# Ledger of designs, part 25: designed miniproteins, single chains, continued (5)

Each design is a single chain, and the fold is of that chain. pLDDT is the mean over its residues in the fold that is shown.

## One batch from the design tools (miniprotein)

Design m16900
Fold by ESMFold2-Fast:
Structure m16900 (fold): chain A 60 residues (1-60)
Amino acid sequence: SVEEEVAEVKKRIDELIKKTTDPIERNQLKAIKEMLDAATDPEEKRRLIRAARNLIDQLE
């Protein structure tokens, strides 16, 4: 489900925030997490999940 994907992505973001030493990367991760927390529309959630996964893949 979309909610399961949101939870997965948020968990991965939290793990990266703990490991990241770059404040710019940390702020980018926090920003997308806040957007995911605020999103109510399923299409917006899917867009943010895609954006978050792309960011995570670049930083991992």
Scores: mean pLDDT 85

Design m16901
Fold by ESMFold2-Fast:
Structure m16901 (fold): chain A 65 residues (1-65)
Amino acid sequence: MSLEDILKTIEEAEKKALEDMKKNGYSEREIKFWKEVFEAFRTMAEALDLIEKDPEKARELAESW
């Protein structure tokens, strides 16, 4: 599974979840929280892919913190 496939899956899951939440009367605060959760999943997927594909670049990025 490629990073692109993972990110597309997260995007589709987010879109469906947010539509379902709005239909069921969830608050804007609750919707914002879940948007941030999905953004964290995207960031984690990108970080894990970078570690697998280019560990040297991942190390350089980590050292910059």
Scores: mean pLDDT 77

Design m16903
Fold by ESMFold2-Fast:
Structure m16903 (fold): chain A 60 residues (1-60)
Amino acid sequence: MTPEEAERKRENAEKAGLDLGRPEAAEKARQLGDQAVEAARNGDDEKARELLSQAQEVAG
């Protein structure tokens, strides 16, 4: 997973939470997504995917 791909998925998860009227869930999804982007930058594709999965689950 590229850092750019992880950033797009993070943005989508945050937006999903906001669209559902769940700002606290959107904030948590953003935090998990930011960690996923950092993992992707470090080449840890497995951790990046897991964190993005958690962000998506939290967002909705």
Scores: mean pLDDT 81

Design m16904
Fold by ESMFold2-Fast:
Structure m16904 (fold): chain A 65 residues (1-65)
Amino acid sequence: DELRQQQIELIKKELNASEATAQQILDSLEAYNGKPLSLEETKEKIKTIKASVAAGREAARELAA
């Protein structure tokens, strides 16, 4: 489970999440993907999630202004 541990550590670092939360995020991403993710796929998905969250927060602020 070397790959899984690396994926969990990446999610923890990028999203500032606990290990339990990172594991749940990884499990959800793999369930949505229908198969286990590679480390590279995990990096790409997490980068997209971070960008989407940031964009969503900005859009919400603009709409409220």
Scores: mean pLDDT 76

Design m16905
Fold by ESMFold2-Fast:
Structure m16905 (fold): chain A 66 residues (1-66)
Amino acid sequence: KKKIHEELLKIIGEILRIIGEIFELEEKLKKEKDEEEKERLKKELEELKKRLKELLEKMKELEKEV
């Protein structure tokens, strides 16, 4: 169980970091007036949200093994 707990903590840490990055990008996007920069920020947000979903699915799989 120790290895599973270590993996879960690592995934939780990555999830929290990505949530923080999403929040920062959303705040930046609200203040941005340049359309090219807005499109870049939107793409970064989509990639981060996709990464978050993948980590949440991985966390669910690890929870089933406990």
Scores: mean pLDDT 79

Design m16906
Fold by ESMFold2-Fast:
Structure m16906 (fold): chain A 97 residues (1-97)
Amino acid sequence: AEELRKKGEEYIAKGKEAEKAGDLEKAAEYYKKAGEYYEKAGDLEKAAEAYKRAAEALLKIDPNSPEAYALLAKAYYLAGDYKKAREYTLKALELAK
């Protein structure tokens, strides 16, 4: 678990650097990786935070990104906010039509 948390921290740092450089696509990719590592480590709070950051980066590129809303749904689900998870899942499905 500790090694997975360290990997999550590394990818958050890379995501922040990419975001500062204006590379929002790389920022989203790194934040998704961080979320995956935190989720595997059982750190659902940090996983949710990382997935939210990934979604925010994608929404800056395309405000109608179905992937961004799917990531928000996953983040809220991991945070235990099932109502928001459902709302964002429905938005992702509508935009993917």
Scores: mean pLDDT 88

Design m16907
Fold by ESMFold2-Fast:
Structure m16907 (fold): chain A 71 residues (1-71)
Amino acid sequence: MENLEKVLADPSAPEGVKRAVARALEAYKAGDLDSAILHLQVALRLAEESGDEKTAELVQKALAEVQAEKA
């Protein structure tokens, strides 16, 4: 997940968002798309609450990619 790895590599991204993204990435690599979607929804909410538009955009793109794989 290129978009999620960019969030994890960004030192300015909020720690709560990074934690949720890391959990989503672990679930995705394990093939648990449902858990990945749930963790990405948490990460998106936290990014929006922090006003970090760049991180929110990356999380939204990753969420769309995982949802498309499940469909």
Scores: mean pLDDT 84

Design m16908
Fold by ESMFold2-Fast:
Structure m16908 (fold): chain A 91 residues (1-91)
Amino acid sequence: GPPPTVRVAGLVALAGPSPEDIAKAQALMDETEAALRAGGVEVVDRRLVTRPDYQAPEPVLHLVTGPAGMTPEQARAFVRAEVDRLVAEAR
Protein backbone atom coordinates (compact mmCIF):
# COMPACT_ATOMS: atom_id res chain seq x y z
CA GLY A 1 0.00 0.00 0.00
CA PRO A 2 1.02 3.67 -0.06
CA PRO A 3 3.40 4.95 2.66
CA PRO A 4 1.91 6.78 5.68
CA THR A 5 0.68 10.35 4.96
CA VAL A 6 3.86 11.76 6.55
CA ARG A 7 7.31 10.09 6.24
CA VAL A 8 9.96 12.76 6.83
CA ALA A 9 12.90 12.76 9.23
CA GLY A 10 15.84 14.80 10.47
CA LEU A 11 19.06 13.64 12.13
CA VAL A 12 21.02 15.30 14.96
CA ALA A 13 24.24 13.66 16.15
CA LEU A 14 26.09 14.65 19.33
CA ALA A 15 29.76 13.66 19.54
CA GLY A 16 33.14 14.55 21.01
CA PRO A 17 35.32 17.10 19.20
CA SER A 18 38.11 14.72 18.06
CA PRO A 19 38.50 13.88 14.35
CA GLU A 20 37.86 10.19 15.21
CA ASP A 21 34.63 11.05 17.11
CA ILE A 22 33.44 13.27 14.23
CA ALA A 23 34.21 10.54 11.65
CA LYS A 24 32.30 7.95 13.72
CA ALA A 25 29.30 10.29 14.06
CA GLN A 26 29.30 11.02 10.30
CA ALA A 27 29.47 7.27 9.51
CA LEU A 28 26.50 6.59 11.84
CA MET A 29 24.52 9.42 10.21
CA ASP A 30 25.43 8.17 6.68
CA GLU A 31 24.24 4.63 7.53
CA THR A 32 21.03 5.87 9.21
CA GLU A 33 20.18 8.28 6.36
CA ALA A 34 20.76 5.51 3.77
CA ALA A 35 18.47 3.12 5.71
CA LEU A 36 15.74 5.79 6.09
CA ARG A 37 15.86 6.71 2.37
CA ALA A 38 15.78 3.01 1.40
CA GLY A 39 12.62 2.72 3.54
CA GLY A 40 11.01 5.63 1.64
CA VAL A 41 11.59 8.28 4.34
CA GLU A 42 12.57 11.79 3.17
CA VAL A 43 15.54 13.10 5.21
CA VAL A 44 15.16 16.91 5.22
CA ASP A 45 17.99 17.95 7.58
CA ARG A 46 21.17 16.48 9.09
CA ARG A 47 23.31 18.17 11.76
CA LEU A 48 26.38 17.27 13.82
CA VAL A 49 26.98 18.99 17.19
CA THR A 50 30.37 18.56 18.85
CA ARG A 51 30.82 19.26 22.58
CA PRO A 52 34.25 19.62 24.28
CA ASP A 53 32.68 18.12 27.46
CA TYR A 54 31.14 15.12 25.66
CA GLN A 55 32.68 12.03 27.29
CA ALA A 56 30.58 9.12 25.99
CA PRO A 57 32.56 6.57 23.89
CA GLU A 58 29.83 6.49 21.19
CA PRO A 59 28.03 9.35 19.41
CA VAL A 60 24.36 9.86 20.26
CA LEU A 61 22.01 10.05 17.28
CA HIS A 62 18.62 11.71 17.73
CA LEU A 63 16.00 10.89 15.07
CA VAL A 64 13.35 13.57 14.53
CA THR A 65 10.20 12.33 12.75
CA GLY A 66 7.25 14.20 11.27
CA PRO A 67 4.09 13.73 13.35
CA ALA A 68 1.14 11.77 11.96
CA GLY A 69 -1.72 13.96 10.72
CA MET A 70 0.44 16.73 9.23
CA THR A 71 0.69 17.50 5.53
CA PRO A 72 4.11 16.74 3.95
CA GLU A 73 4.91 20.49 3.85
CA GLN A 74 3.91 20.95 7.53
CA ALA A 75 5.93 17.85 8.50
CA ARG A 76 9.05 19.15 6.69
CA ALA A 77 8.72 22.53 8.45
CA PHE A 78 8.20 20.81 11.83
CA VAL A 79 11.26 18.55 11.38
CA ARG A 80 13.51 21.46 10.33
CA ALA A 81 12.35 23.56 13.31
CA GLU A 82 12.83 20.65 15.75
CA VAL A 83 16.34 19.95 14.37
CA ASP A 84 17.24 23.66 14.80
CA ARG A 85 15.87 23.58 18.38
CA LEU A 86 17.87 20.45 19.30
CA VAL A 87 21.08 21.89 17.78
CA ALA A 88 20.63 25.13 19.78
CA GLU A 89 19.97 23.21 23.04
CA ALA A 90 22.97 20.87 22.47
CA ARG A 91 25.48 23.78 22.20
Scores: mean pLDDT 81

Design m16909
Fold by ESMFold2-Fast:
Structure m16909 (fold): chain A 59 residues (1-59)
Amino acid sequence: NSCSALLGQFQKDCSSLQGSYKFASVLKAARDLNCSDDEIASLQRDFELCVKGELPPPQ
């Protein structure tokens, strides 16, 4: 779905760009897509790991 695609794209971009991604824009997009609270929480957790350089690659 659109939420799953958004989360996957953020994880991919964040792992390659190491936190240079604009989280506020991603969070707004997730809200606009009516993503679940669990999906929003996962996105926020991934962002925190990304900022620390600790987000594992998608594989």
Scores: mean pLDDT 71

Design m16910
Fold by ESMFold2-Fast:
Structure m16910 (fold): chain A 87 residues (1-87)
Amino acid sequence: MSDEEKRELLLEAYRHTAEALEALAEGDEEKAYEHLLEAARLLGKALGLSEEEAEELAREAFEEAKKLSPEELRALAEQLRAQLAAA
């Protein structure tokens, strides 16, 4: 995998993570988990993780995100979108 391909995967993973946090802040747990799973798969491809490792990463991220308030979730999503805009 090229460094360019790896960067594209990471940027897509960031986008899906921001979308997941926004969905969770709105109470849409199904959509949030779907986006986290896709983000973890993209990150896993960039880092050489297995599908099982990526799926576990998504589960851990989802459980941690559920502990946050809607305001905290939106703040994190805004930070990720700012990182995407700067890339």
Scores: mean pLDDT 84

Design m16911
Fold by ESMFold2-Fast:
Structure m16911 (fold): chain A 90 residues (1-90)
Amino acid sequence: MVAEEVVEAARKAAEAIKAGDIEAAKEALKKLLEAADKIENHEARLLAIGAAMLGTAGMVSLDFGDEEAARASAEAMVELAEEAARIEKE
């Protein structure tokens, strides 16, 4: 299900960001955006895109050495992805 794909991709991206694996994070964020494009609900799609933006911010923070900001962005990404999944299912 698309909702599950969004959450799975966001969680993989968050794990990669927390591990400092930029290439794995990029691949997971690509999958998150591909899953977001399949979302039928407009609000859920915008939240999933927002999650991908937070993941990108996490990678940028990691590149600048701000591990705390990277973790916060990664966690916020997962929260938005889970909210997008809830709305898509309803």
Scores: mean pLDDT 85

Design m16912
Fold by ESMFold2-Fast:
Structure m16912 (fold): chain A 69 residues (1-69)
Amino acid sequence: SSAEEAERYARLAGEYLRQGRYEEAVEYLIKSLKLDPRNLEALNLLRELQESTDPRLREAAKRVEELLA
């Protein structure tokens, strides 16, 4: 289902963030939220990026927001 695939993409985005692979993390976070805009894991990850003190993570959040707007 789209919800299951969205959750898989959200988990993959989190894994790429842990690896410092921000481009891939943004790609999969967008894919997750396009399939299920209510996916809690993806929304929690986006919030963590928005609230980060790391400017690279805040930039990643802006890219997700811009492509979903």
Scores: mean pLDDT 86

Design m16913
Fold by ESMFold2-Fast:
Structure m16913 (fold): chain A 118 residues (1-118)
Amino acid sequence: SLADLVAAAEAFVEWARKRFEELVEMVAAGAPREELLRRIFEIQAEIVRRQGELLAAHADAPPEALALLDDLFGTVMTTLVEMGRLIEEEDVTPEQLRAVVEEGLARVEALLAELRRL
């Protein structure tokens, strides 16, 4: 049902929020760049897997809902990619990463609100 799809999307967003906050805390703790980039790669692989599973489970959902899901997964991935790019620069701060996370998650929450209105 659409309600089941919304619940699954919300669970994915909560999972992504926790992964992003863990990355910010790793940077704050002074984790090595190699460890940070390895973790980002692992999270990217998880996003791809979760997207595939969610889309397969809801293949019969309305096209508008599937489009919003695609935009939502794309926004989460773009946020992670931007975090990775910043980590590759010297002097990236936890505050700069948190700003990227907050901006990305605000966009994701707007997409979830649109999905809930269908």
Scores: mean pLDDT 89

Design m16914
Fold by ESMFold2-Fast:
Structure m16914 (fold): chain A 69 residues (1-69)
Amino acid sequence: EVEEMIEELKKRAKTPEEKAAIDRFLKWVEENAKSEEEKLRMLRIFQEVLEAFDVMNEAIDKLIEREKK
């Protein structure tokens, strides 16, 4: 399951920058998680945050558009 979640996160990375960011996060989880159960919890939270970012990106883009003056 951990490996499946990691693959899903990597599939979300469409650019080298996004892949580097995800890799950095996975490295942090590997270094800080004390158990496989904790790794799963961290990965789930991150996955949920990324899903929320799809909605947030629309709001952020709108704010940036308003600031372009």
Scores: mean pLDDT 71

Design m16915
Fold by ESMFold2-Fast:
Structure m16915 (fold): chain A 76 residues (1-76)
Amino acid sequence: GSEAEKNLKKGRDLFKQGKYEEAIKYYEKAISIEPRNVQAHLNLAKAYEKLGDKEKAKEYRKKAWDIFNDIVKRAS
């Protein structure tokens, strides 16, 4: 798998352990490698939601949808 996929997997493993702040660091690394990775932005939003940061959760969810919509538009 790509380096972004490895960071996403490590983040998800930490998230399942309730280590949300550590999971965020790995999701941010995935985004630094692949800035348009929809899954990384959605996982980051979910981790912020678990930490009670509703504003950050909304921000990253919006970024994920903006990327997804751009991909769909290019596929047509």
Scores: mean pLDDT 87

Design m16916
Fold by ESMFold2-Fast:
Structure m16916 (fold): chain A 88 residues (1-88)
Amino acid sequence: SSNLARAERLLDEAKALFEQGRYEEAARLAIEAVLLFMEEVEDRSQLLRGIGGILRAIGYLFDGRPEKAARVALETAQELLDYIRRTG
């Protein structure tokens, strides 16, 4: 899927930004990756995981905690990608 390939590139870019200390940008791209990975997922529990991760990351951004936002969004994106890779 073109969406899957794009989501994987966004996740890789978000990881690189995180390593550079660019946490707000990392969080934004990781959230976008989560949204694209959710389009490839039909499992309700995984979709709720994606939604929960996005809401938590957005909450941290509004609370002025961009590093925590980026960590949560990156972890959520990685968990969804790992699920997709296991299930086809």
Scores: mean pLDDT 90

Design m16917
Fold by ESMFold2-Fast:
Structure m16917 (fold): chain A 100 residues (1-100)
Amino acid sequence: SEAERLREEIERLRREVEELREELREILESMDPSKVSREQARLITVLSLLLAGAEFSLEVAERAVERGDLELARRFIREARELIRLAREVLEELREMVEE
């Protein structure tokens, strides 16, 4: 069913968010807090907000599927995908700065 397909997509995207959170955690654990630049701090903040936004969008989507509002679920799944895409770009930028 469409509802089952949307639930599977939500679970897949939640796993992607969890993987990105773990990658961020590994980067943060490798950093010396006394040597963090303003730019690194900004990227960490932006990435954290993007991941939080993706998690919230997926929560809204799950509740929408539960109510049978499949149109709302699809919209928030699309929002989550975009936030995850942006989070990956910011994570790559942060990783490059830390590896320099």
Scores: mean pLDDT 90

Design m16918
Fold by ESMFold2-Fast:
Structure m16918 (fold): chain A 74 residues (1-74)
Amino acid sequence: MREEAILLARALALMSAVYLALQNPKTPLEEIRRLLEELRELAEDPRLPESMREKLREFIKEAEAKLAERLAAE
């Protein structure tokens, strides 16, 4: 239970970092990629509840889509 709470806090912090990075056009693409890789590791962690893992996978897909749109708009 305490381990789960720590992982949830970590996931929320990384999600917030990705949101801020995607909103700032000056953020390097490499930084966004690193944050997404950390989120993928958490999405595969069996210690997280299934509902949270699905939420993380959906968030990663949306973030990747926004990153692809940004690259296509260049």
Scores: mean pLDDT 80

Design m16920
Fold by ESMFold2-Fast:
Structure m16920 (fold): chain A 65 residues (1-65)
Amino acid sequence: TTRLVAGMLEAIGIALDLGVRADVRLEDGTIVVTFRDSDPAAQEAFEARVREYAEYLGLEVRFRR
């Protein structure tokens, strides 16, 4: 759906903006973000922005480390 695609693209864009290394994938209708080696402060900022955007779109997001 357009909302899931928008959510995934936004997550990827935020990761690039903050220099966060992460894999973004779709798993059972949920956007799953798996962190790679990245700055912890940047990861926290990334999670905050992605959660805000996901709430706006009504999407579920899961973070893995």
Scores: mean pLDDT 76

Design m16922
Fold by ESMFold2-Fast:
Parts: structure tokens; sequence; C-alpha cells
Structure m16922 (fold): chain A 67 residues (1-67)
């Protein structure tokens, strides 16, 4: 279903965000992601250094820290 596909894409994006955060902000303890539209998603990652919110550009595969 479309809902199952979206959930799998959000899970995969959360994993990618956790990996990105681990490289830049320290060990990731948890992550969530939400697909906003065809070009945008948002991810929140909790690391040993704090909680970080990223905008994700789905067209370019780029994470930008926003909080």
Amino acid sequence: SMAELKAKQEEALAGQAAGYATLHFGEALGATAEIVDETRARATVTTVSGTFTFEYDRKTGTFTLVG
C-alpha cells in the first residue's frame, strides 16, 4: 500500500539521518523522520550531544540543520 511504502521510506530516512548525525554530532540514540512532500522531509535525531532537527532535500539528498 502507499501508506506502507511511505512508512518504509520514513524508516529508511530516519536511519540515514541517524548516520549523518553520528558523523557530525556524536552517537545517535534514536531518530524519526517525516516525508513532507515530493521534495522535502524532516528528521529529528537524538544523539549523546543533544537533539537535532534536520530538513532533508529529497531532490539533492542533503540534510540541513534547522534546530
Scores: mean pLDDT 87

Design m16923
Fold by ESMFold2-Fast:
Structure m16923 (fold): chain A 91 residues (1-91)
Amino acid sequence: MEELEKKIEIIKKNLEKDPENAGLWTGLGRLYLELGEYEKAIEYYEKALAIDPENGRAYALLARALEKLGELEKAKEYREKAIALGVPEHE
């Protein structure tokens, strides 16, 4: 996926300049989720949540990645947190 790989490279370059930007970590995780790299996606969502622990979108995406890995109980917990933070469904 040339387009996804290019977007990943751009976000990584932006993170070199702004490593405390939770939105960039969430974006990077989402691209890895689209590539099927669920464990890497989880790692990047956890980085986003370490910076912004009220990031409902990161919880929703983390839940989706956990569902793909079969971690259904953890996925449900994080989905509930995302909904509580104003996210009505999976991103």
Scores: mean pLDDT 82

Design m16924
Fold by ESMFold2-Fast:
Structure m16924 (fold): chain A 78 residues (1-78)
Amino acid sequence: MSPEIEREVDLAMARLAVAASLEGELKELALRTVEEIEKLPEEEAEEFMKKLLEALKLDEEEALEKIKELLKEAKEAA
């Protein structure tokens, strides 16, 4: 696969993993963050996606704070 197609597949898989593992407001916030990340250039999108996945490893309260920061940063980068 080309690097472009590989990245699209990775983003789709990350989105599915987020959707499958979360509930309520955290799920909605994470999915909105993924949508904003997908609007960015590929290199920036990959970096933000890594940050999102790391944030999801935190406790729910810390994850919500970090994901809100990432959503703001992704919107500012777009």
Scores: mean pLDDT 71

Design m16925
Fold by ESMFold2-Fast:
Structure m16925 (fold): chain A 72 residues (1-72)
Amino acid sequence: KLEEELPKLVEKLKDKDPEVRLEAVEKIGEYAKENPELVKKYAYEGLLEALKDDDPRVVEAARETLEILEEK
């Protein structure tokens, strides 16, 4: 269920490995296209924190995902 998956992905946004954080943002982005309301409910705060990430790929993916949520 997405309600179970999203909190786990949000936890992975705090991982020490930038590849794990990038994968988490990308999966959240896929879910944002399918169910933007659930992503806003469970992952919005996590995505805002990902904008402060040290890895520019993570920041870019988070910005793209937030833009998708604002357009819907």
Scores: mean pLDDT 83

Design m16926
Fold by ESMFold2-Fast:
Structure m16926 (fold): chain A 60 residues (1-60)
Amino acid sequence: VEKIEKEIEEIQKKIDELLEKYNEAIENNAPQEEIDKILKEIKELQKKGDELNEKYLEAL
């Protein structure tokens, strides 16, 4: 289960990094297309994290 925990942690760190990029993009008045792309990547990582968390709970 340690491997799954580490993968979840890595995904959470990537989400945090993308959230920082999202905030910077808004502050810099980046194109809406760029902002939407960042949000889409965040949502995809959140979904991946949820799937890994389900796997982790099933392994317990």
Scores: mean pLDDT 80

Design m16927
Fold by ESMFold2-Fast:
Structure m16927 (fold): chain A 68 residues (1-68)
Amino acid sequence: SLKPEQVELNREIALTLLNATLPEILKMLEERYKKNPTEKLKKVIEENRKAIEIVEERVREEERRRRE
């Protein structure tokens, strides 16, 4: 199993990567939706927006924790 410090490092890497990449992916999906609107793509966009909200909230919580 992973050591606690390795789990924490992996979590921080994942949050950093997701925070950087999810908004770019959303923009690409929205551009694709403009060219070929489908219900499946609309659902993917909505799920991606929810994922961005979760990641942003977790990033804000980490920033607050570092200030305390």
Scores: mean pLDDT 79

Design m16928
Fold by ESMFold2-Fast:
Structure m16928 (fold): chain A 57 residues (1-57)
Amino acid sequence: SHLAEAERLEAEARRALAAGDRERAIQYYKQAAVHAFKAGDLERFIALGRRYAEVAA
């Protein structure tokens, strides 16, 4: 499901960020946000979009 994919991609983003791979983390957060939006989970979409902006700054 889109929600399960958002959760998996968010976990991958956190692992990439912990490993110092900022560019990969940005891509995973972006993908996670898209899947959250498709799932209708607006709270998660907003949280992931905020995290994406923070990491991309």
Scores: mean pLDDT 86

Design m16929
Fold by ESMFold2-Fast:
Structure m16929 (fold): chain A 80 residues (1-80)
Amino acid sequence: EIEEEIEKIKKKIEEIKKKIEELEEKLKELLEELRALPEDAPLEEILKLIGEILDLIGDIIELKKELEKLEKKLEELEKE
């Protein structure tokens, strides 16, 4: 039963790592879009893009918190 729990946590850790990587790549794309906006870009477009960037940063932070919790749980389970 403990071995099954360890394997499930390892799978979740890998899934979260992959999801973080995907979101970090999306963040890079949004930051490049923000930098590429013309000087006369409407304020609404700028604010929308900033909002998307902030939401994505929030999602990444929450996933990193979940990853830390799972890694700590895995460490405790592996200590016998």
Scores: mean pLDDT 83

Design m16930
Fold by ESMFold2-Fast:
Structure m16930 (fold): chain A 59 residues (1-59)
Amino acid sequence: MEVYEAVAPVPKTGPDTLELRVGERAELLEEVDENYVLARSLATGEEGLVPKSYLRRVE
């Protein structure tokens, strides 16, 4: 399981985006493009798009 942590607050900007607070962790599901990943929040179980620049890899 590839886990990332939000280093900045990720706002919910649309129905397909994931909201994360600073320090919340998400599982990487798929790399969508060079700027965005599809991730699942470990806190809520919700899935959505997150900008890669807001995430730091942890294991």
Scores: mean pLDDT 81

Design m16931
Fold by ESMFold2-Fast:
Structure m16931 (fold): chain A 63 residues (1-63)
Amino acid sequence: DELEEQAKKRQEELIKKGIPELAEKLGVSPEEVIKAIENGDEELLERMFEAAEEIYKEKKAAE
């Protein structure tokens, strides 16, 4: 469905912009982040979610 394809494309664009920040926070390479998303690595995906929350809070606090 076109709507679902657009949602995935939007998510991929968001990930591309946030990947370097997530990788730095997790202590891994950007390529490892991409592989985790592609392979559905549950453990790494949960860690990425936590890292994204921390990055968001840090940016809000720095303002």
Scores: mean pLDDT 70

Design m16932
Fold by ESMFold2-Fast:
Structure m16932 (fold): chain A 72 residues (1-72)
Amino acid sequence: MKQKLEEEIREALARMYYSIGKLLKSKGDLEEAIELYKKAIKILESIENPSENQKKLLEEIKKELEKLEKEK
């Protein structure tokens, strides 16, 4: 199942970007955090049939991005 493996890899990559983005946000590197959140969102949006967990993750990152963009 190549598609399923690719979707799992995409989720893992998105989670990594989100985690690093949260770390950068905690250090005050808001622009870098925003870029990483946008990358995570783009990856999750590329998943054709997202799981419930993937949908919740996407919404969480979108909310965090909106908060950060208002802070700039």
Scores: mean pLDDT 81

Design m16933
Fold by ESMFold2-Fast:
Structure m16933 (fold): chain A 79 residues (1-79)
Amino acid sequence: SDLEKAREYLKKGIEAMKNGDYKTAAEYFDKAARYYEKSGKLNLAAGMYFLASVAYEKAGDTEKAKEYRDKAIELVGKA
């Protein structure tokens, strides 16, 4: 299911964060967010986009960090 895929990618993102692979973590959190969106779980998707933003910031990608923070805020406003 889409929720099971979201959970799988969230777990992979957390593992990547623990390993210091911040760019990889951000990509996994982005994938988790998309599956939560497909499931109508907008608040969970927003949370994943926020985690992707934090991961991009730790990776030094300030442009993507801002992009993903803005995505999270937009989804919270729709929830």
Scores: mean pLDDT 89

Design m16934
Fold by ESMFold2-Fast:
Structure m16934 (fold): chain A 59 residues (1-59)
Amino acid sequence: SKKEEEERKVKLRKEARELLYELMDKPFEERVKKLREFAEKHGDKELIEDIKDTEEIVK
């Protein structure tokens, strides 16, 4: 249902933020790779696109 999908997205955003915070002492490429793997595992296409755009700009 839409409610379940929205709740899943909120949870994924929180988990992604926690993961990024835990990885903040790691090299940029490792952080991006871990976030991409997380997003792909959970099927978050929007996060995958955001990561791709950030990687192209920040490198």
Scores: mean pLDDT 70

Design m16935
Fold by ESMFold2-Fast:
Structure m16935 (fold): chain A 59 residues (1-59)
Amino acid sequence: MELSPEEAARRGRGAREAGEALGNPEAAKIGDQAYKLGLAGDSKGAQELADRASELLGG
């Protein structure tokens, strides 16, 4: 699924916040990286990292 850069950034931010709340620092770190890539306009890179963060959160 292809996301817009804005949607990819939002997904990355969500993974960062979930990782922080659940005590999963690696997922939080990867989610933050996805958020920053999405803000930079790299929707594909942001989505790939957001998906990895979600997998670390038990997805």
Scores: mean pLDDT 79

Design m16936
Fold by ESMFold2-Fast:
Formats: sequence, C-alpha cells, structure tokens
Structure m16936 (fold): chain A 64 residues (1-64)
Amino acid sequence: LAEAHYNLGNALAALGRHDEAAEEYREAIRLKPDFAEAHHNLALALARLGRLAEAAEEAEEARR
C-alpha cells in the first residue's frame, strides 16, 4: 500500500509531474508516517513546485 504510492510518486516525478508525485508521496506518508524516503522525495517535489517552506518541513521529517 504505502510502497505502491511511493513507487507511483517516483514514476510521476520522473515524468515531471511534480504536483501528482507530491500527492502520491502524501498518501504514502498517510499510510506509513515514518516513511523517511517518502518524506525526502516529497520535499524534493515541493521544492520543484516552489513550495520551499513545506519542502523544508518534509526534509526535517525525513531526517528523524
């Protein structure tokens, strides 16, 4: 479940669909809150979208 959303997010990000990738990473995190890789990749997607404050928050969650 969480891994499937994470993998879909990665595929969307590779296609440049950063908005859709961010939504899939958020769903992965909803199912598995301690999913460090999903927090990290969400931070990267948010940075690509110019949402820098949210990106910084997710990057910090990924480091825990």
Scores: mean pLDDT 86

